# Designs tried in a protein design run: designed miniproteins, single chains, continued (5). Part 75

Each design is a single chain, and the fold is of that chain. pLDDT is the mean over its residues in the fold that is shown.

## One batch from the design tools (miniprotein)

Design m18758
Fold by ESMFold2-Fast:
Structure m18758 (fold): chain A 66 residues (1-66)
Amino acid sequence: AEQAALDAAGARGTALFPEGIVKSAEILAERGGSKEYADKAKEAVKNGDLKTAREYVHQAAEDAGA
């Protein structure tokens, strides 16, 4: 097994739902919360930085009161 499989197992739980991160960011922006954080989360997903994308979604959710 490739060492990439261990990184894929840890990032696969997120990589299996990159669309979920984007959808969450869009929903949070629609709620009138932190549109800036939502946009940054989508940019991070586009760049393959799912860890940063999740952090921005989390901050957007906190700002939106979720």
Scores: mean pLDDT 64

Design m18759
Fold by ESMFold2-Fast:
Structure m18759 (fold): chain A 72 residues (1-72)
Amino acid sequence: MSMKQKLAEEHRKKAIEHAKKAREAREAGDDETAELHLNKALKHASESGWNSEDPDKTLRETVGEVRKTFEE
């Protein structure tokens, strides 16, 4: 696995982690913290896309996972 692929995977994992934290904050009624974590999740999703072999597909898939995780 290349360093670029590893970096894409690390950013994807961080995007999902921040999406989970955003959901938890929203469920706790902390909309400000939820927004901060959602913004961080989207930033990491973007970084994952830029470091992948197929940026458009990776970005679309990672954003989809972030959205699903946040909405659950």
Scores: mean pLDDT 82

Design m18760
Fold by ESMFold2-Fast:
Structure m18760 (fold): chain A 74 residues (1-74)
Amino acid sequence: GKASELFDEAVALGKEILKLSTDPNLQNKAIALILQAIGLKLEYELGQISEEELIEKLEELVAELKDLLEEVKA
C-alpha cells in the first residue's frame, strides 16, 4: 500500500545519500531520517498512530530526504 511504498522510498533515498556522501554531517542526517521512518512504522504497528498519520509523516520524511540528496549532489 501507499505507506509501505513511502517507507521503502525513504529507506532507499537514505541509503543513496549514504553511498554518495563523504560528509559525516550529511551521513548522520540521512541515518537520523531513516531511524525516524523506522520509528513511525513501529508506532503504527503498536497502534499509536493512524495509517493516515503514518502516510503524512512519511511523505514529509521523503521530502526531507530528497532535499538532502540534492545537497549531496551539489
Scores: mean pLDDT 88

Design m18761
Fold by ESMFold2-Fast:
Structure m18761 (fold): chain A 66 residues (1-66)
Amino acid sequence: LTLEQLKEFALWAAERVKDPEVRQELIERAENAKTKDEAIQALKEAVGHLTDEERDELARRIEQAN
C-alpha cells in the first residue's frame, strides 16, 4: 500500500469513530500523516474504535486496493 492509500483507509476508519472529539483528532492525524508509519498508527488507533462490521468492511476495502 502507498502512503496515499494508507491515509485514505485511516481517514475512512476515523470518520466512523463515534466520539466526536476522538473522531476529529484521528481525522487530523490521518490527513497530516507524512510517513507510512504515521498513517498506519492513525489507522490502528481508529480501528480500535470501530465495530466488528466496520472492521470487516475496512479489511475488504484494503484487500481491493492494489
Scores: mean pLDDT 86

Design m18762
Fold by ESMFold2-Fast:
Structure m18762 (fold): chain A 80 residues (1-80)
Amino acid sequence: MLTEAEIRLAALEIELAVIKAVLDNIPKEELPEVIERLERIKEEARRIAEDPEAPEELRERARRLVEEAEELIEELKERL
C-alpha cells in the first residue's frame, strides 16, 4: 500500500505534469503565481527527498522532481 509520503509525492508529480502541459500557454501576468506554485512543489519534494524514513526509491523520485521544478522555475523567470 502507498505510504503517506508516496501519496503526497504522487500528487506533487501530477501537479508539476499539469503545469508542464500548459507551460507554453501561461499568460505573462500569471507567471509570478505559477513560479510561486513551482517553488512550493520544489520545497515539499525536497522535504520528502531529505526524509530518512522515506524509502530510497521515493527519495530518488523526490530529488528528480526537485530538479525538474527548479529547471521550470528558471525557465519561467527568464520570461518575466
Scores: mean pLDDT 84

Design m18763
Fold by ESMFold2-Fast:
Structure m18763 (fold): chain A 56 residues (1-56)
Amino acid sequence: MERVKKIGQRVSEILGAELSEAQRIAEEVIKELGPDATEDELLAKALERVEERLRE
């Protein structure tokens, strides 16, 4: 899915997270928010989750 790759790549670049981990989180977020979510909504949610992961 092109969205998963795009959001995962963007998250990895912004936070320095490993690409595979960022893509996994992006896929999870897309499944939770559904197909009607905008890229901005998906990116914001994915960034939030990766930041929570990094704090733990």
Scores: mean pLDDT 76

Design m18764
Fold by ESMFold2-Fast:
Structure m18764 (fold): chain A 80 residues (1-80)
Amino acid sequence: REELRERIRRIAKEEGANLSDEDIEVLVDYVLRLEEANIPVSDEQLRELVRNAEEYKKKNNITGPLTLEDLREIFPLIGP
């Protein structure tokens, strides 16, 4: 969990994404649920998830933290 959180924070910083610590926690929880469902998540997919999460917040004018439902709408499935 902590390793995944730091990985997502690093990627968000590298991408210049305007995501809060609370957004990062929601992303961590979402990715862990995908891994529990045997859906693998690569660093490239994490970068795409971070970019799309930020874009979703901007397009929908979301000022608070994202929810798991928001992330399911953005990425219903990340792939095989």
Scores: mean pLDDT 73

Design m18765
Fold by ESMFold2-Fast:
Structure m18765 (fold): chain A 75 residues (1-75)
Amino acid sequence: EVEEALEALKKDPTNMEAANVLLDAGRYDEAAKAYEAILKKDPNNRQAWLNLARAYGLAGDFEKAKEYVDKYNAL
């Protein structure tokens, strides 16, 4: 599960399915990194902005979480 998601991200850093698996598994730092890679490729991906904010919030980085929520609302 988590190992397969991490290996999928080594092949494709923008794999949304793998990023979602990491988020659901509580691997918030790795999930956030994957969502950042997705947004670098597609900055209009609303789902990636929202999930990135969620990953930072669940990791306890509330300042970053608010920053990404504000960006989502500005899209």
Scores: mean pLDDT 81

Design m18766
Fold by ESMFold2-Fast:
Structure m18766 (fold): chain A 117 residues (1-117)
Amino acid sequence: SDEEVQELVKSLQALLDYLKSLSSINVESAIRLIREVTEDIEEAVKSEASTELKVKAIEAATEVLVLIAEKHPNNEAVKEEIRRAIETLRRLAEESKDEKIKEALLRAAERLEQAIA
């Protein structure tokens, strides 16, 4: 629902602010967060929420994933988990019938590829 995706956007923004305040994120927590945030994107995209809210959720989630990747520039396990997230985003884009959601998902995938390059 719109309400559930609005709360997800707020939670992702709060998570981003929290993660920015941390000096480090351990690898185990990073991998778990990447998986959870990627699942949140998939649930939002497959929901009946408005296109605008789905795009906001994708963008907020992408900022979280980029930050985690940037905090682990030399960790292959974290990079591999981000590559799995990229694959999921590209699959969701292919399955989407909404051009704005497709564009947001592909843009997210490109940003993550740059973050782990």
Scores: mean pLDDT 91

Design m18767
Fold by ESMFold2-Fast:
Structure m18767 (fold): chain A 66 residues (1-66)
Amino acid sequence: SKKDAERNAKAAEEAAKKGDATGAAVASWGVMKSGGGNPELGRKGVEAGKAGDAEKAAEYARKAAE
């Protein structure tokens, strides 16, 4: 749902503030699987988080939810 996508995007932003790239990747995956966000952008967030870029992962998660 859109609400689930927004909740996961917020979680990705909070993870990025803590420098938690793994948390940001997991939250981006949550946006992707929510059905309420853009799955391609959510997937890019997961990829960025796996690469250790928490801030970029959160940016993609936010874009995916909007």
Scores: mean pLDDT 81

Design m18768
Fold by ESMFold2-Fast:
Structure m18768 (fold): chain A 67 residues (1-67)
Amino acid sequence: KEEIDQVKKEFENAKKDYESKLREAERLYVLGLSDPARREEYQTEADRLISEAEKKLKEVEDKLNKL
């Protein structure tokens, strides 16, 4: 039961991280719209944040599904 509780906490943390990184990515996209010279830089960073968050969330989701 402790393992289930630990994985649930990891999943909750991964969801919060995912939501935080999505908000950061949105901010970066908006910054790119207001600063065309740095648009590519902001979009690249935003895409990186989303990819990292998605990967982490999937890892924890797979772990939860094995319980």
Scores: mean pLDDT 80

Design m18769
Fold by ESMFold2-Fast:
Structure m18769 (fold): chain A 67 residues (1-67)
Amino acid sequence: SKEEKLRELILNNPELTAEELGKKTGLSEEEVLKAVAELYGISVEEAKRLLEDPEAAERELIRRLLA
């Protein structure tokens, strides 16, 4: 499915933007953000942050894990 392909792309290519993921899967940016949110168990807003700045998102995840 398109969602399975999206999950595979996210796991293997964390640097890809929501637009690039959408183009590769045929999903809209909104559908990509929803799928990322479901995959990580986070909000759509948090998924957008994760795709915009992976380094800052990784630091935030480490910080939350230690809390």
Scores: mean pLDDT 70

Design m18770
Fold by ESMFold2-Fast:
Structure m18770 (fold): chain A 97 residues (1-97)
Amino acid sequence: MEELIREAREAADRSVQAIKAGDVDAFNEATKRLADAVERLLKEAGFPDSEAARKAMAIYLLGIAASVAKTPEDRQAYADGLRALVEEAIEEARKRL
């Protein structure tokens, strides 16, 4: 469990850095890795595949929205939202232990 939590947080850090840098190619790769990490974390915690996939999809879609952000303020808002979704998923996973 702790290894998956660490992987999800490291992926979130990379996604946030890519969003803040305005690097669209890095957004897509980092956000996909983050979505995959969160899905694996939730499945290991005993969430249904459909629920884990839905939460991972929300993270992926937020990353896509960040890639079309035109202002630094919008990019920061998407970065904050991404971190919030990841930490929520981690808390929900820990409550199932």
Scores: mean pLDDT 79

Design m18771
Fold by ESMFold2-Fast:
Structure m18771 (fold): chain A 112 residues (1-112)
Amino acid sequence: MTQLSQPSSVTVKEGGTVVISSTAGSSIDPSSIVEWYWLKQRPGQLPELVIYNTSTRAPGVPSRFSASRSGGTAYLTISNVKPEDSAVYYNLAVDSDGNVYRGPGTTLTVEA
């Protein structure tokens, strides 16, 4: 299986907190997943790494970004949301056999 399930879009007010979830489909064994990643993509740009090793922030990523997992669901939390956080967020999962599963992306819109 090559797909995770994410909401297509979420909207949050500037200064608020948003949680983006990603759930492994029923055909994916959650116990086989060894690592979760979150990528951020702005229009016209390549995806950039935000979270690796399930909950570790990539270098240069603000502390307002955090991530966790529970079973087959990964969560990206952004607190004190800024306008520059508006982007598409992709979740990836890697299993013990090296298979990569990708979510369809969630479009985050930050409103004033």
Scores: mean pLDDT 84

Design m18772
Fold by ESMFold2-Fast:
Structure m18772 (fold): chain A 84 residues (1-84)
Amino acid sequence: MKLYYKGEEAFKAGNYEKAIEYYKKFIEENPDSPLVADAYANIGEALFKQGNYEEAIEYYKKALALDPENVEAKRNLKKAEEKL
């Protein structure tokens, strides 16, 4: 849980690389957490901010596989696909 919020803080600071590191570590340590789908979506958004649209799409799809109703992941997936 602390790692998830550290990811949010890093993202807010514009440190997308650190945000991705914290969210990935959160997922590794907490694979059954209800926040894992949101963590995947947040990794996707950080990758999108870096211009890595193909990898962002992969993470949005991972988020939607766990939570098909994730509105943020659905919107951001469409935006990333429009960049390709």
Scores: mean pLDDT 86

Design m18773
Fold by ESMFold2-Fast:
Structure m18773 (fold): chain A 70 residues (1-70)
Amino acid sequence: MTLEQKVVVAYTAYNLLKIGAEINREIAERLKKDEEKRHLAEQAEKEAEIDEEAAKELEKKYKELEKELE
């Protein structure tokens, strides 16, 4: 895989994790309105936090790779 391809892959993964986190946040907000589903809302919030942290790490990685490209 070329360095350019690695940048594209890392950037794509970063965006997918950001979208995943946003979706999990939206799911959590919806589930909070239902008392029976509060446990699922807490799980969705936790998944969003994990995705947000992973996205930050991938953002660092693609910026490093992009810098190596010149």
Scores: mean pLDDT 81

Design m18774
Fold by ESMFold2-Fast:
Structure m18774 (fold): chain A 58 residues (1-58)
Amino acid sequence: SSSRKESEEGARKLLAEGKKYLEQGKKKQALHSIIAAKILAGDNAKINEEANELLKKL
């Protein structure tokens, strides 16, 4: 559905924000962005996989 594509795009933006926070050493902000991306991604396995990879860096 169209909402699924919007959720994927939103989740990818949140993952990008999380990556930036990790680069800045802002682990709390990174965690919040990555968790929000997982929630928004729902059943999107690929986005959840990428989010989990970022969580390993925390």
Scores: mean pLDDT 81

Design m18775
Fold by ESMFold2-Fast:
Structure m18775 (fold): chain A 91 residues (1-91)
Amino acid sequence: MEELRERAEALLEEAKELLEEARRAVENPPPLTELIGLVLRAIGLEIDAELLLRKAKELGDEEAIKLAEEAIRLAKEAKRLAMEALRKLPE
């Protein structure tokens, strides 16, 4: 229970950092390789948070559920912004 919350808090912090990077990337797009990396990181974080959410629901850990849902929301927003930045690059 406590370990699950610690993992959820860690994922939430990673999601916050990734969202900030994605916001900067939309303003000033980095090289293609870095943008692809950002998109992949966002996808991975979303998957990890979804898996943690499922586990939190199984255990009935309401705090971990809330943290995981917030991490998922931020990861999805980061992915959206990173994909917008990627779309701005010439072929």
Scores: mean pLDDT 84

Design m18776
Fold by ESMFold2-Fast:
Structure m18776 (fold): chain A 55 residues (1-55)
Amino acid sequence: MPSGLLRSFWERLVDGALASGDREEIDRLIALLESYLPLFPEYSQDLIDRLRAGQ
């Protein structure tokens, strides 16, 4: 699991992208989170699923 500060940072980015409705920003965040799957598989996948469901 990432640190509490890093976790809060990522959650705010995800929430901000979803609130904006910017599909390009959402797709960019999904791609970036996919690069973190080997380090934080469960956490990164949860955020990716939330972004995909919010599109």
Scores: mean pLDDT 76

Design m18777
Fold by ESMFold2-Fast:
Structure m18777 (fold): chain A 62 residues (1-62)
Amino acid sequence: MEEELKEKAIEVLAEYILLTSPESKEKAIEEAKKEVEELLENTGASAKEILEMYEEVLESVK
């Protein structure tokens, strides 16, 4: 479901934030949630498209 994909996108982005900046887990999750919600609202991209983009970015940092 779209809501599940949104939650997964938030999780992936939060993991990326924790790998690239000295943020707490709670702070990273809040920042990820805000970013994903802003992208959904402003760009018209689907939660699936946002998730796929963040998965590619996370893979590039590993």
Scores: mean pLDDT 77

Design m18779
Fold by ESMFold2-Fast:
Structure m18779 (fold): chain A 60 residues (1-60)
Amino acid sequence: SAEFELMSALLNEDPEKAAAILKENPLSEEQINKVKELLLSLGYDEEKIERLVEEIKKML
């Protein structure tokens, strides 16, 4: 799924791949929040997630 692909790109710190996924598969706010919650539950750093999101926004 696009959600899983986005999560994998974020886990690999690949904002370029994440931006490409979002361009091809526009996700709702609910779906994006689900990915963020899953990353947080896996122990991923919130500040790191926010930095990656900002880099993705610059590519969109």
Scores: mean pLDDT 77

Design m18780
Fold by ESMFold2-Fast:
Structure m18780 (fold): chain A 72 residues (1-72)
Amino acid sequence: MEVVVIPADLVTDEQKERIKKIAEELGIKGRVVVSVWKENGEYKARVASSEPITPEQRRKLAEEVTKALNEA
């Protein structure tokens, strides 16, 4: 599985590792692109996948990524 976080400079190496782990634990296959941005001082995320993922997998990945980034 390939996980890409953009922009790469907005997250630490530890946060990237955590995001990859979350995607693997959710059973996501293929290439996943996680777009991260700040809105009103909080991190937000959008998920895109090359392979079909369920709405639940997409929602959980976005929520867990957002949580991980805001906890750091």
Scores: mean pLDDT 73

Design m18781
Fold by ESMFold2-Fast:
Structure m18781 (fold): chain A 110 residues (1-110)
Amino acid sequence: MTARLIAALKTLAASPVDLRIIIEATTEEELKEAEELKELLQSLGVNASVERLEEPVSATEIDPEAFTRAFVEFLEGLAAAAEAGVLRGGDIRISASAEGLKAIVELLKE
């Protein structure tokens, strides 16, 4: 999974599509994790930023493995479309909590 995620992110970073990931954090601990993820994404050429929220966003728990698989497959689909010339430009903006991205962070740190 990790190699697939890294390959998709690098392909998108080199594509005419502007992929921006906004990592939301509410606590000092989440802010540190968000900054670490931001640095990892930026090292892959991805436009990433951290946004501090005043209060946590309520969210239903999701299966981390199912979420990780769906997220990687989504990015691979975008990367394939960009390589095929189907996606020729445009802005893709994703906002996600640092807490929600923990499964993705663990893959990138492995």
Scores: mean pLDDT 74

Design m18782
Fold by ESMFold2-Fast:
Structure m18782 (fold): chain A 98 residues (1-98)
Amino acid sequence: IKKGEELFKAGKYEEAVKAYEEAVPSLDPEEAARAYIKAGEAYLKLGDYEKAAEYYDKAMELLPRDSPERAFAGMKRALALLLAGKGEERVAEYEALR
């Protein structure tokens, strides 16, 4: 997870995601959920909002229903899905101009 954080700070978001995924099998469920939240944030930075939402979903699966961290992941998932929908609207507008 520390290697992923270093890569994230360096702006290497795709490499950060790979580092987080590599760390997951050795982490407990709460730490794995935090790694997935970080991977989702990296995908938000890359503009891949659908993948960001998928990683927030993975984090939520690992956290208790009443967890504040699960609520946080849920809010981030909702944000990612809203941004994904806005991206599709912008593509449709671009296609309408041709």
Scores: mean pLDDT 74

Design m18783
Fold by ESMFold2-Fast:
Structure m18783 (fold): chain A 62 residues (1-62)
Amino acid sequence: MKEELIKEAEELIERALEAERAGRYAEAAELYRKAAELYDKAGDILSSVAARLLAVAAEVEG
């Protein structure tokens, strides 16, 4: 259960990174926020915080 949430979060991070490379910063920020929620549900607080910071950075860029 937790491992599956982490895997889904990692897939969202990869998709967010791809959106960011394509200049779709708003989409990247949304994907990073979704990943942070999944990390939170999995109890991975450090990864959740990191994903939230990435979302803020993407929003500032866009």
Scores: mean pLDDT 83

Design m18784
Fold by ESMFold2-Fast:
Structure m18784 (fold): chain A 65 residues (1-65)
Amino acid sequence: MSMAEKAKQGAEKGIELAEKEGDGAGALTAGSMALKAAQSTTPPSEEAIKKAEEAIKLGRELLGL
């Protein structure tokens, strides 16, 4: 599996943790890891970055940050 694809799947899992499980901390952690992975690709995966940022946003909102 490519790093970009792995980052995308990690971000999607983060979104799932927020939306289905209400796990803000899990979503924030998964999103942050996915964002770093997506940014480390050359070129960076814009789709994975956007999904990772969405997971982080949902996690922060659930945590009241």
Scores: mean pLDDT 80

Design m18785
Fold by ESMFold2-Fast:
Structure m18785 (fold): chain A 90 residues (1-90)
Amino acid sequence: SKELIEEAKKLIEEAKELIKEALKALKEGNTKKAIELAEKAIELLEKARKLMEEALKLDPDNEEARKLLLEAEIEIGLAGILIGVAKLLE
């Protein structure tokens, strides 16, 4: 439904802001804060992913839901890399 799509968009945008803050924390040497923010971003992105999977069960041809699912998966991957780098710098 449109409501699931709008909720997922909000979660993805919130997660992108958390990833931006996590990257800033990492650049400043605050590895603990970077990890905490990136993990929170992954939690929001996993919620968005599940909402889009539900939207695609209702309408498999929903291009917007497919694009948001892909965006959430890409952002999860990027946040995971950030966590990996931060843990190496601890």
Scores: mean pLDDT 89

Design m18786
Fold by ESMFold2-Fast:
Structure m18786 (fold): chain A 71 residues (1-71)
Amino acid sequence: VNLEAGRELAEQYIAEGRLIEALHVYLESKDWERAKELLERHPELAPVALRLAKKYNAPEELLRFLEELAK
């Protein structure tokens, strides 16, 4: 997977206000750091992000971060 191409696509979605699609791109490409950064800027996405992260078998560290953020 080309992480650079995924990043550009996700940044385009963010510019268009399509934050869920951007989040999906980061999680699917396993770009956990940029997914976390997006969620820190948009904590309202945490419940959706938690469901997607579980689906993509994200690290336990990211899951705990999302559970805390979704409170």
Scores: mean pLDDT 79

Design m18787
Fold by ESMFold2-Fast:
Structure m18787 (fold): chain A 90 residues (1-90)
Amino acid sequence: MAETVRKLAEQAEELAEKTGDPHYRRAAQHLRDAAIALENGDIETAVKHLREALDHLSAAMERHKDAPFDLQVELAVLAIAVATLLKALE
């Protein structure tokens, strides 16, 4: 689980560099914090950070709704992955 969340954080960082949108960088920070919480067995803190990451990804989706299709797909896949992990931990 923690390794999967770390990979999602790396994907969010790549999108932040590609787009310059601070919402992706904020999402990446929360995903990293969630991974650390999971490694420490702190599920409550991990859920909090995954939810905050999803909120930032949702804001990025609204900002990039007119972006190229490839970017919209990458963002949707990342958001779905985070939402799926959040549901599994709740």
Scores: mean pLDDT 81

Design m18788
Fold by ESMFold2-Fast:
Structure m18788 (fold): chain A 83 residues (1-83)
Amino acid sequence: MKVVTRLAGSFSEEGKGVTTKVVGNADASEEEVKEAAKEITAKLSGIKVEDAEFEVEVERRGGSLVATVKSKDTSAKVLPEKA
């Protein structure tokens, strides 16, 4: 999980899930950033990674990858301080 340099999470009524933004370092692959983002979002959603459905968007910014991940239909407890 050390590929992540920044985290931001939010919970939206319209989204009905947790949205997490993950920034990978320059040495991280797109797949590594996606997997790290899924794991973090699953933890925030209180769902096992294997049982969770994720929507993932990845964008390259300079030497870094930025992934925006949404967990769908989560039953999770979300703590804003732990985003």
Scores: mean pLDDT 57

Design m18789
Fold by ESMFold2-Fast:
Structure m18789 (fold): chain A 61 residues (1-61)
Amino acid sequence: MKKPNKEFIKKVGDAALAAARPEHQEEIRKLVEDALNAKTSEEARKKLIELGDLVARAQPG
């Protein structure tokens, strides 16, 4: 597994938005945008990890 591609980041973001409550969607969109605009693989990966954590915490019980 190498660095995340823009297509992968968009797919993860779309899935996250579909799973999240409206109040968390803006935060998710910002993380996706940050990952897409990242200059390095490391920065993009950090944003995707934050996105995953946010989605896990934002899901309704």
Scores: mean pLDDT 73

Design m18790
Fold by ESMFold2-Fast:
Parts: C-alpha cells; sequence; structure tokens
Structure m18790 (fold): chain A 60 residues (1-60)
C-alpha cells in the first residue's frame, strides 16, 4: 500500500524521470522500483518520479 515519507535532504533531478525534492518535502511512495529507488508523488506539486530510498524517512 502507498505510504508517506519525508525527504531528509535536497534532491535535484539528475534525469527526466526523477522527482526533484527539497529537505522536508512530503511524498507518497507509490512503488518500489529496485533496491535503491522508489516511485513517489510530491504532495506539494502532484508531480511523480524516481527518488533514492536513502533520502526518505517513513512517516506513516
Amino acid sequence: APFLARALQDFPKTSENDLALREGDIVEVLEEVDEKWVKARSLATGEEGLVPKSLLEVIA
């Protein structure tokens, strides 16, 4: 099931498929893509993209 997480650090886009985040941004984690990456949606912008798992802290 999707869950909420907080960005622990700023994450600039490195590719077209990435989701840019700022520290403290809340995202909904939609899917685990691999061991290092998740697909997430920004609650602030509604944009979706790939984010490193290591930069996210689970909230709920």
Scores: mean pLDDT 81

Design m18791
Fold by ESMFold2-Fast:
Structure m18791 (fold): chain A 82 residues (1-82)
Amino acid sequence: SAAAKKEQEEKTIEQQKKELDALLKNARRAIVNGDEVAYKSYLEQLKKLRDEAIKANNEEIVQKIDNAFRTLELEKELLKKG
């Protein structure tokens, strides 16, 4: 049971990392394309992933998502100025 729980936790972490990478790539593409609707949708999906990461006690993914919100906002502001 303890081994099965660890294996499930590892699979959850792997899945959350893959989802985060995909969402970040898609969010950045939406910023570059000026697609505000898609960008907002990806931010909502990042919030959902963050809530799931908190439930899974995945502090690494929570921190990466918090950093992603800051980075995406900065990237969006820089594109508006250039």
Scores: mean pLDDT 82

Design m18792
Fold by ESMFold2-Fast:
Parts: C-alpha cells; structure tokens; sequence
Structure m18792 (fold): chain A 75 residues (1-75)
C-alpha cells in the first residue's frame, strides 16, 4: 500500500513539475492535489493514518519547492 501510494504521489508531482515549467500553475496545483489525495486515500484505507499524514506533508513540501523554482525561472 505505502509503495503504491508513494508511486502515485511521485507521478503526480512529476506531471505537476512539467506543467509548472509550462507556466500552468493552476493545472499543476490541481494535478498535484489529485495525486496526493489519491495516495493519502490508499494509505488511510489501509489503516496507515500516520503514513498518509507524512506522505501529504512531504508531497506538499516538494510541490512548494517546485512551484518556487518555477516562479523564480519565470521572473
């Protein structure tokens, strides 16, 4: 369950990174959030509440870094 959730979150963040590089911040945020929500749901359904919280926190921190890097490049 955890490995599958991590793969889903990672894939969503990779798609979001490409969208951020294209300047589509709104679509990037939507893609990242959808992937994180699905990954979190998988872990919560498996009874891994702590893992779900850790995954969300790490994924949100990674997305924030990607967004900041894209904003700096666009400026």
Amino acid sequence: ARERAERIAKSALEEARKLLEEGDFEKAEKVAEQGIEEAERILREAGDEEGAEELRKKAEEEFEKLKKEAEEKAA
Scores: mean pLDDT 80

Design m18793
Fold by ESMFold2-Fast:
Structure m18793 (fold): chain A 70 residues (1-70)
Amino acid sequence: SSVQAVREMIERRIERIEKLVKEGNYDKAREEAERSIAILEQGETLLDPESAEVAREGKERIEKLAKEKL
């Protein structure tokens, strides 16, 4: 399922960002968050409506994470 693939990608990216934050690697955490947001934003325009909604929600989660911790 494209929905499941997008969900798994989002969770892996969030885990990577959180790990970088815990390690004090804020510059790389910021770069990973920005790249992840860009990928998900492109996904919203290219994916089916259900997968696009998951991508939008994932983008919002990463934006919130960056705002609160970066």
Scores: mean pLDDT 86

Design m18794
Fold by ESMFold2-Fast:
Parts: sequence; structure tokens; C-alpha cells
Structure m18794 (fold): chain A 89 residues (1-89)
Amino acid sequence: SSARETMIKELDELAKTSDAETQEKINYLKDAIRNSTPQQFAQLMERLEKLIERELAKLKEDGSLSPVEQARQAMINAAVELAEELKKG
């Protein structure tokens, strides 16, 4: 429960600094996390971690953002992608 609550809070903070469309997608992921079983939550976190690594690699290639900004943007991009995957079934 604490890991779930921590992730929801982190996603809330990312959503607050995002545009309306991005916020809607992050909110969809938050609801999926809230309604997940422990096994589903573990699977969501594993997929999110892989997506973060992928998005971070792309941002490092570009090099326009600082390391802190890269980490933040990678989280946003990964959360949006995971939300879209979940919407498709």
C-alpha cells in the first residue's frame, strides 16, 4: 500500500505541471494503479520502469535537457505511454 500511495503521489505531482491532455492520461494510470491487485501493481511497475529507461535513453541522445529535467520528462512520457497501452487493452 505505501509503495502504491508513493507512486500515486509522484504521478499527481507530474500531472500538476502538465497540460490538460497529459494530465488526463496520467490520471487514467493513477486510477488503474488504485484499482490494481498486488500482482497487477507489480506488473504495472515493471512495465513503467522499462518505459522510463527507454524514454530516458531517447532524452539523453537529444541532450537538450539537464539530467534532472531528463528524469522528470522520462517519467511523464513513460506514464503517458503506459496509460495508452492500458486503454488499448
Scores: mean pLDDT 87

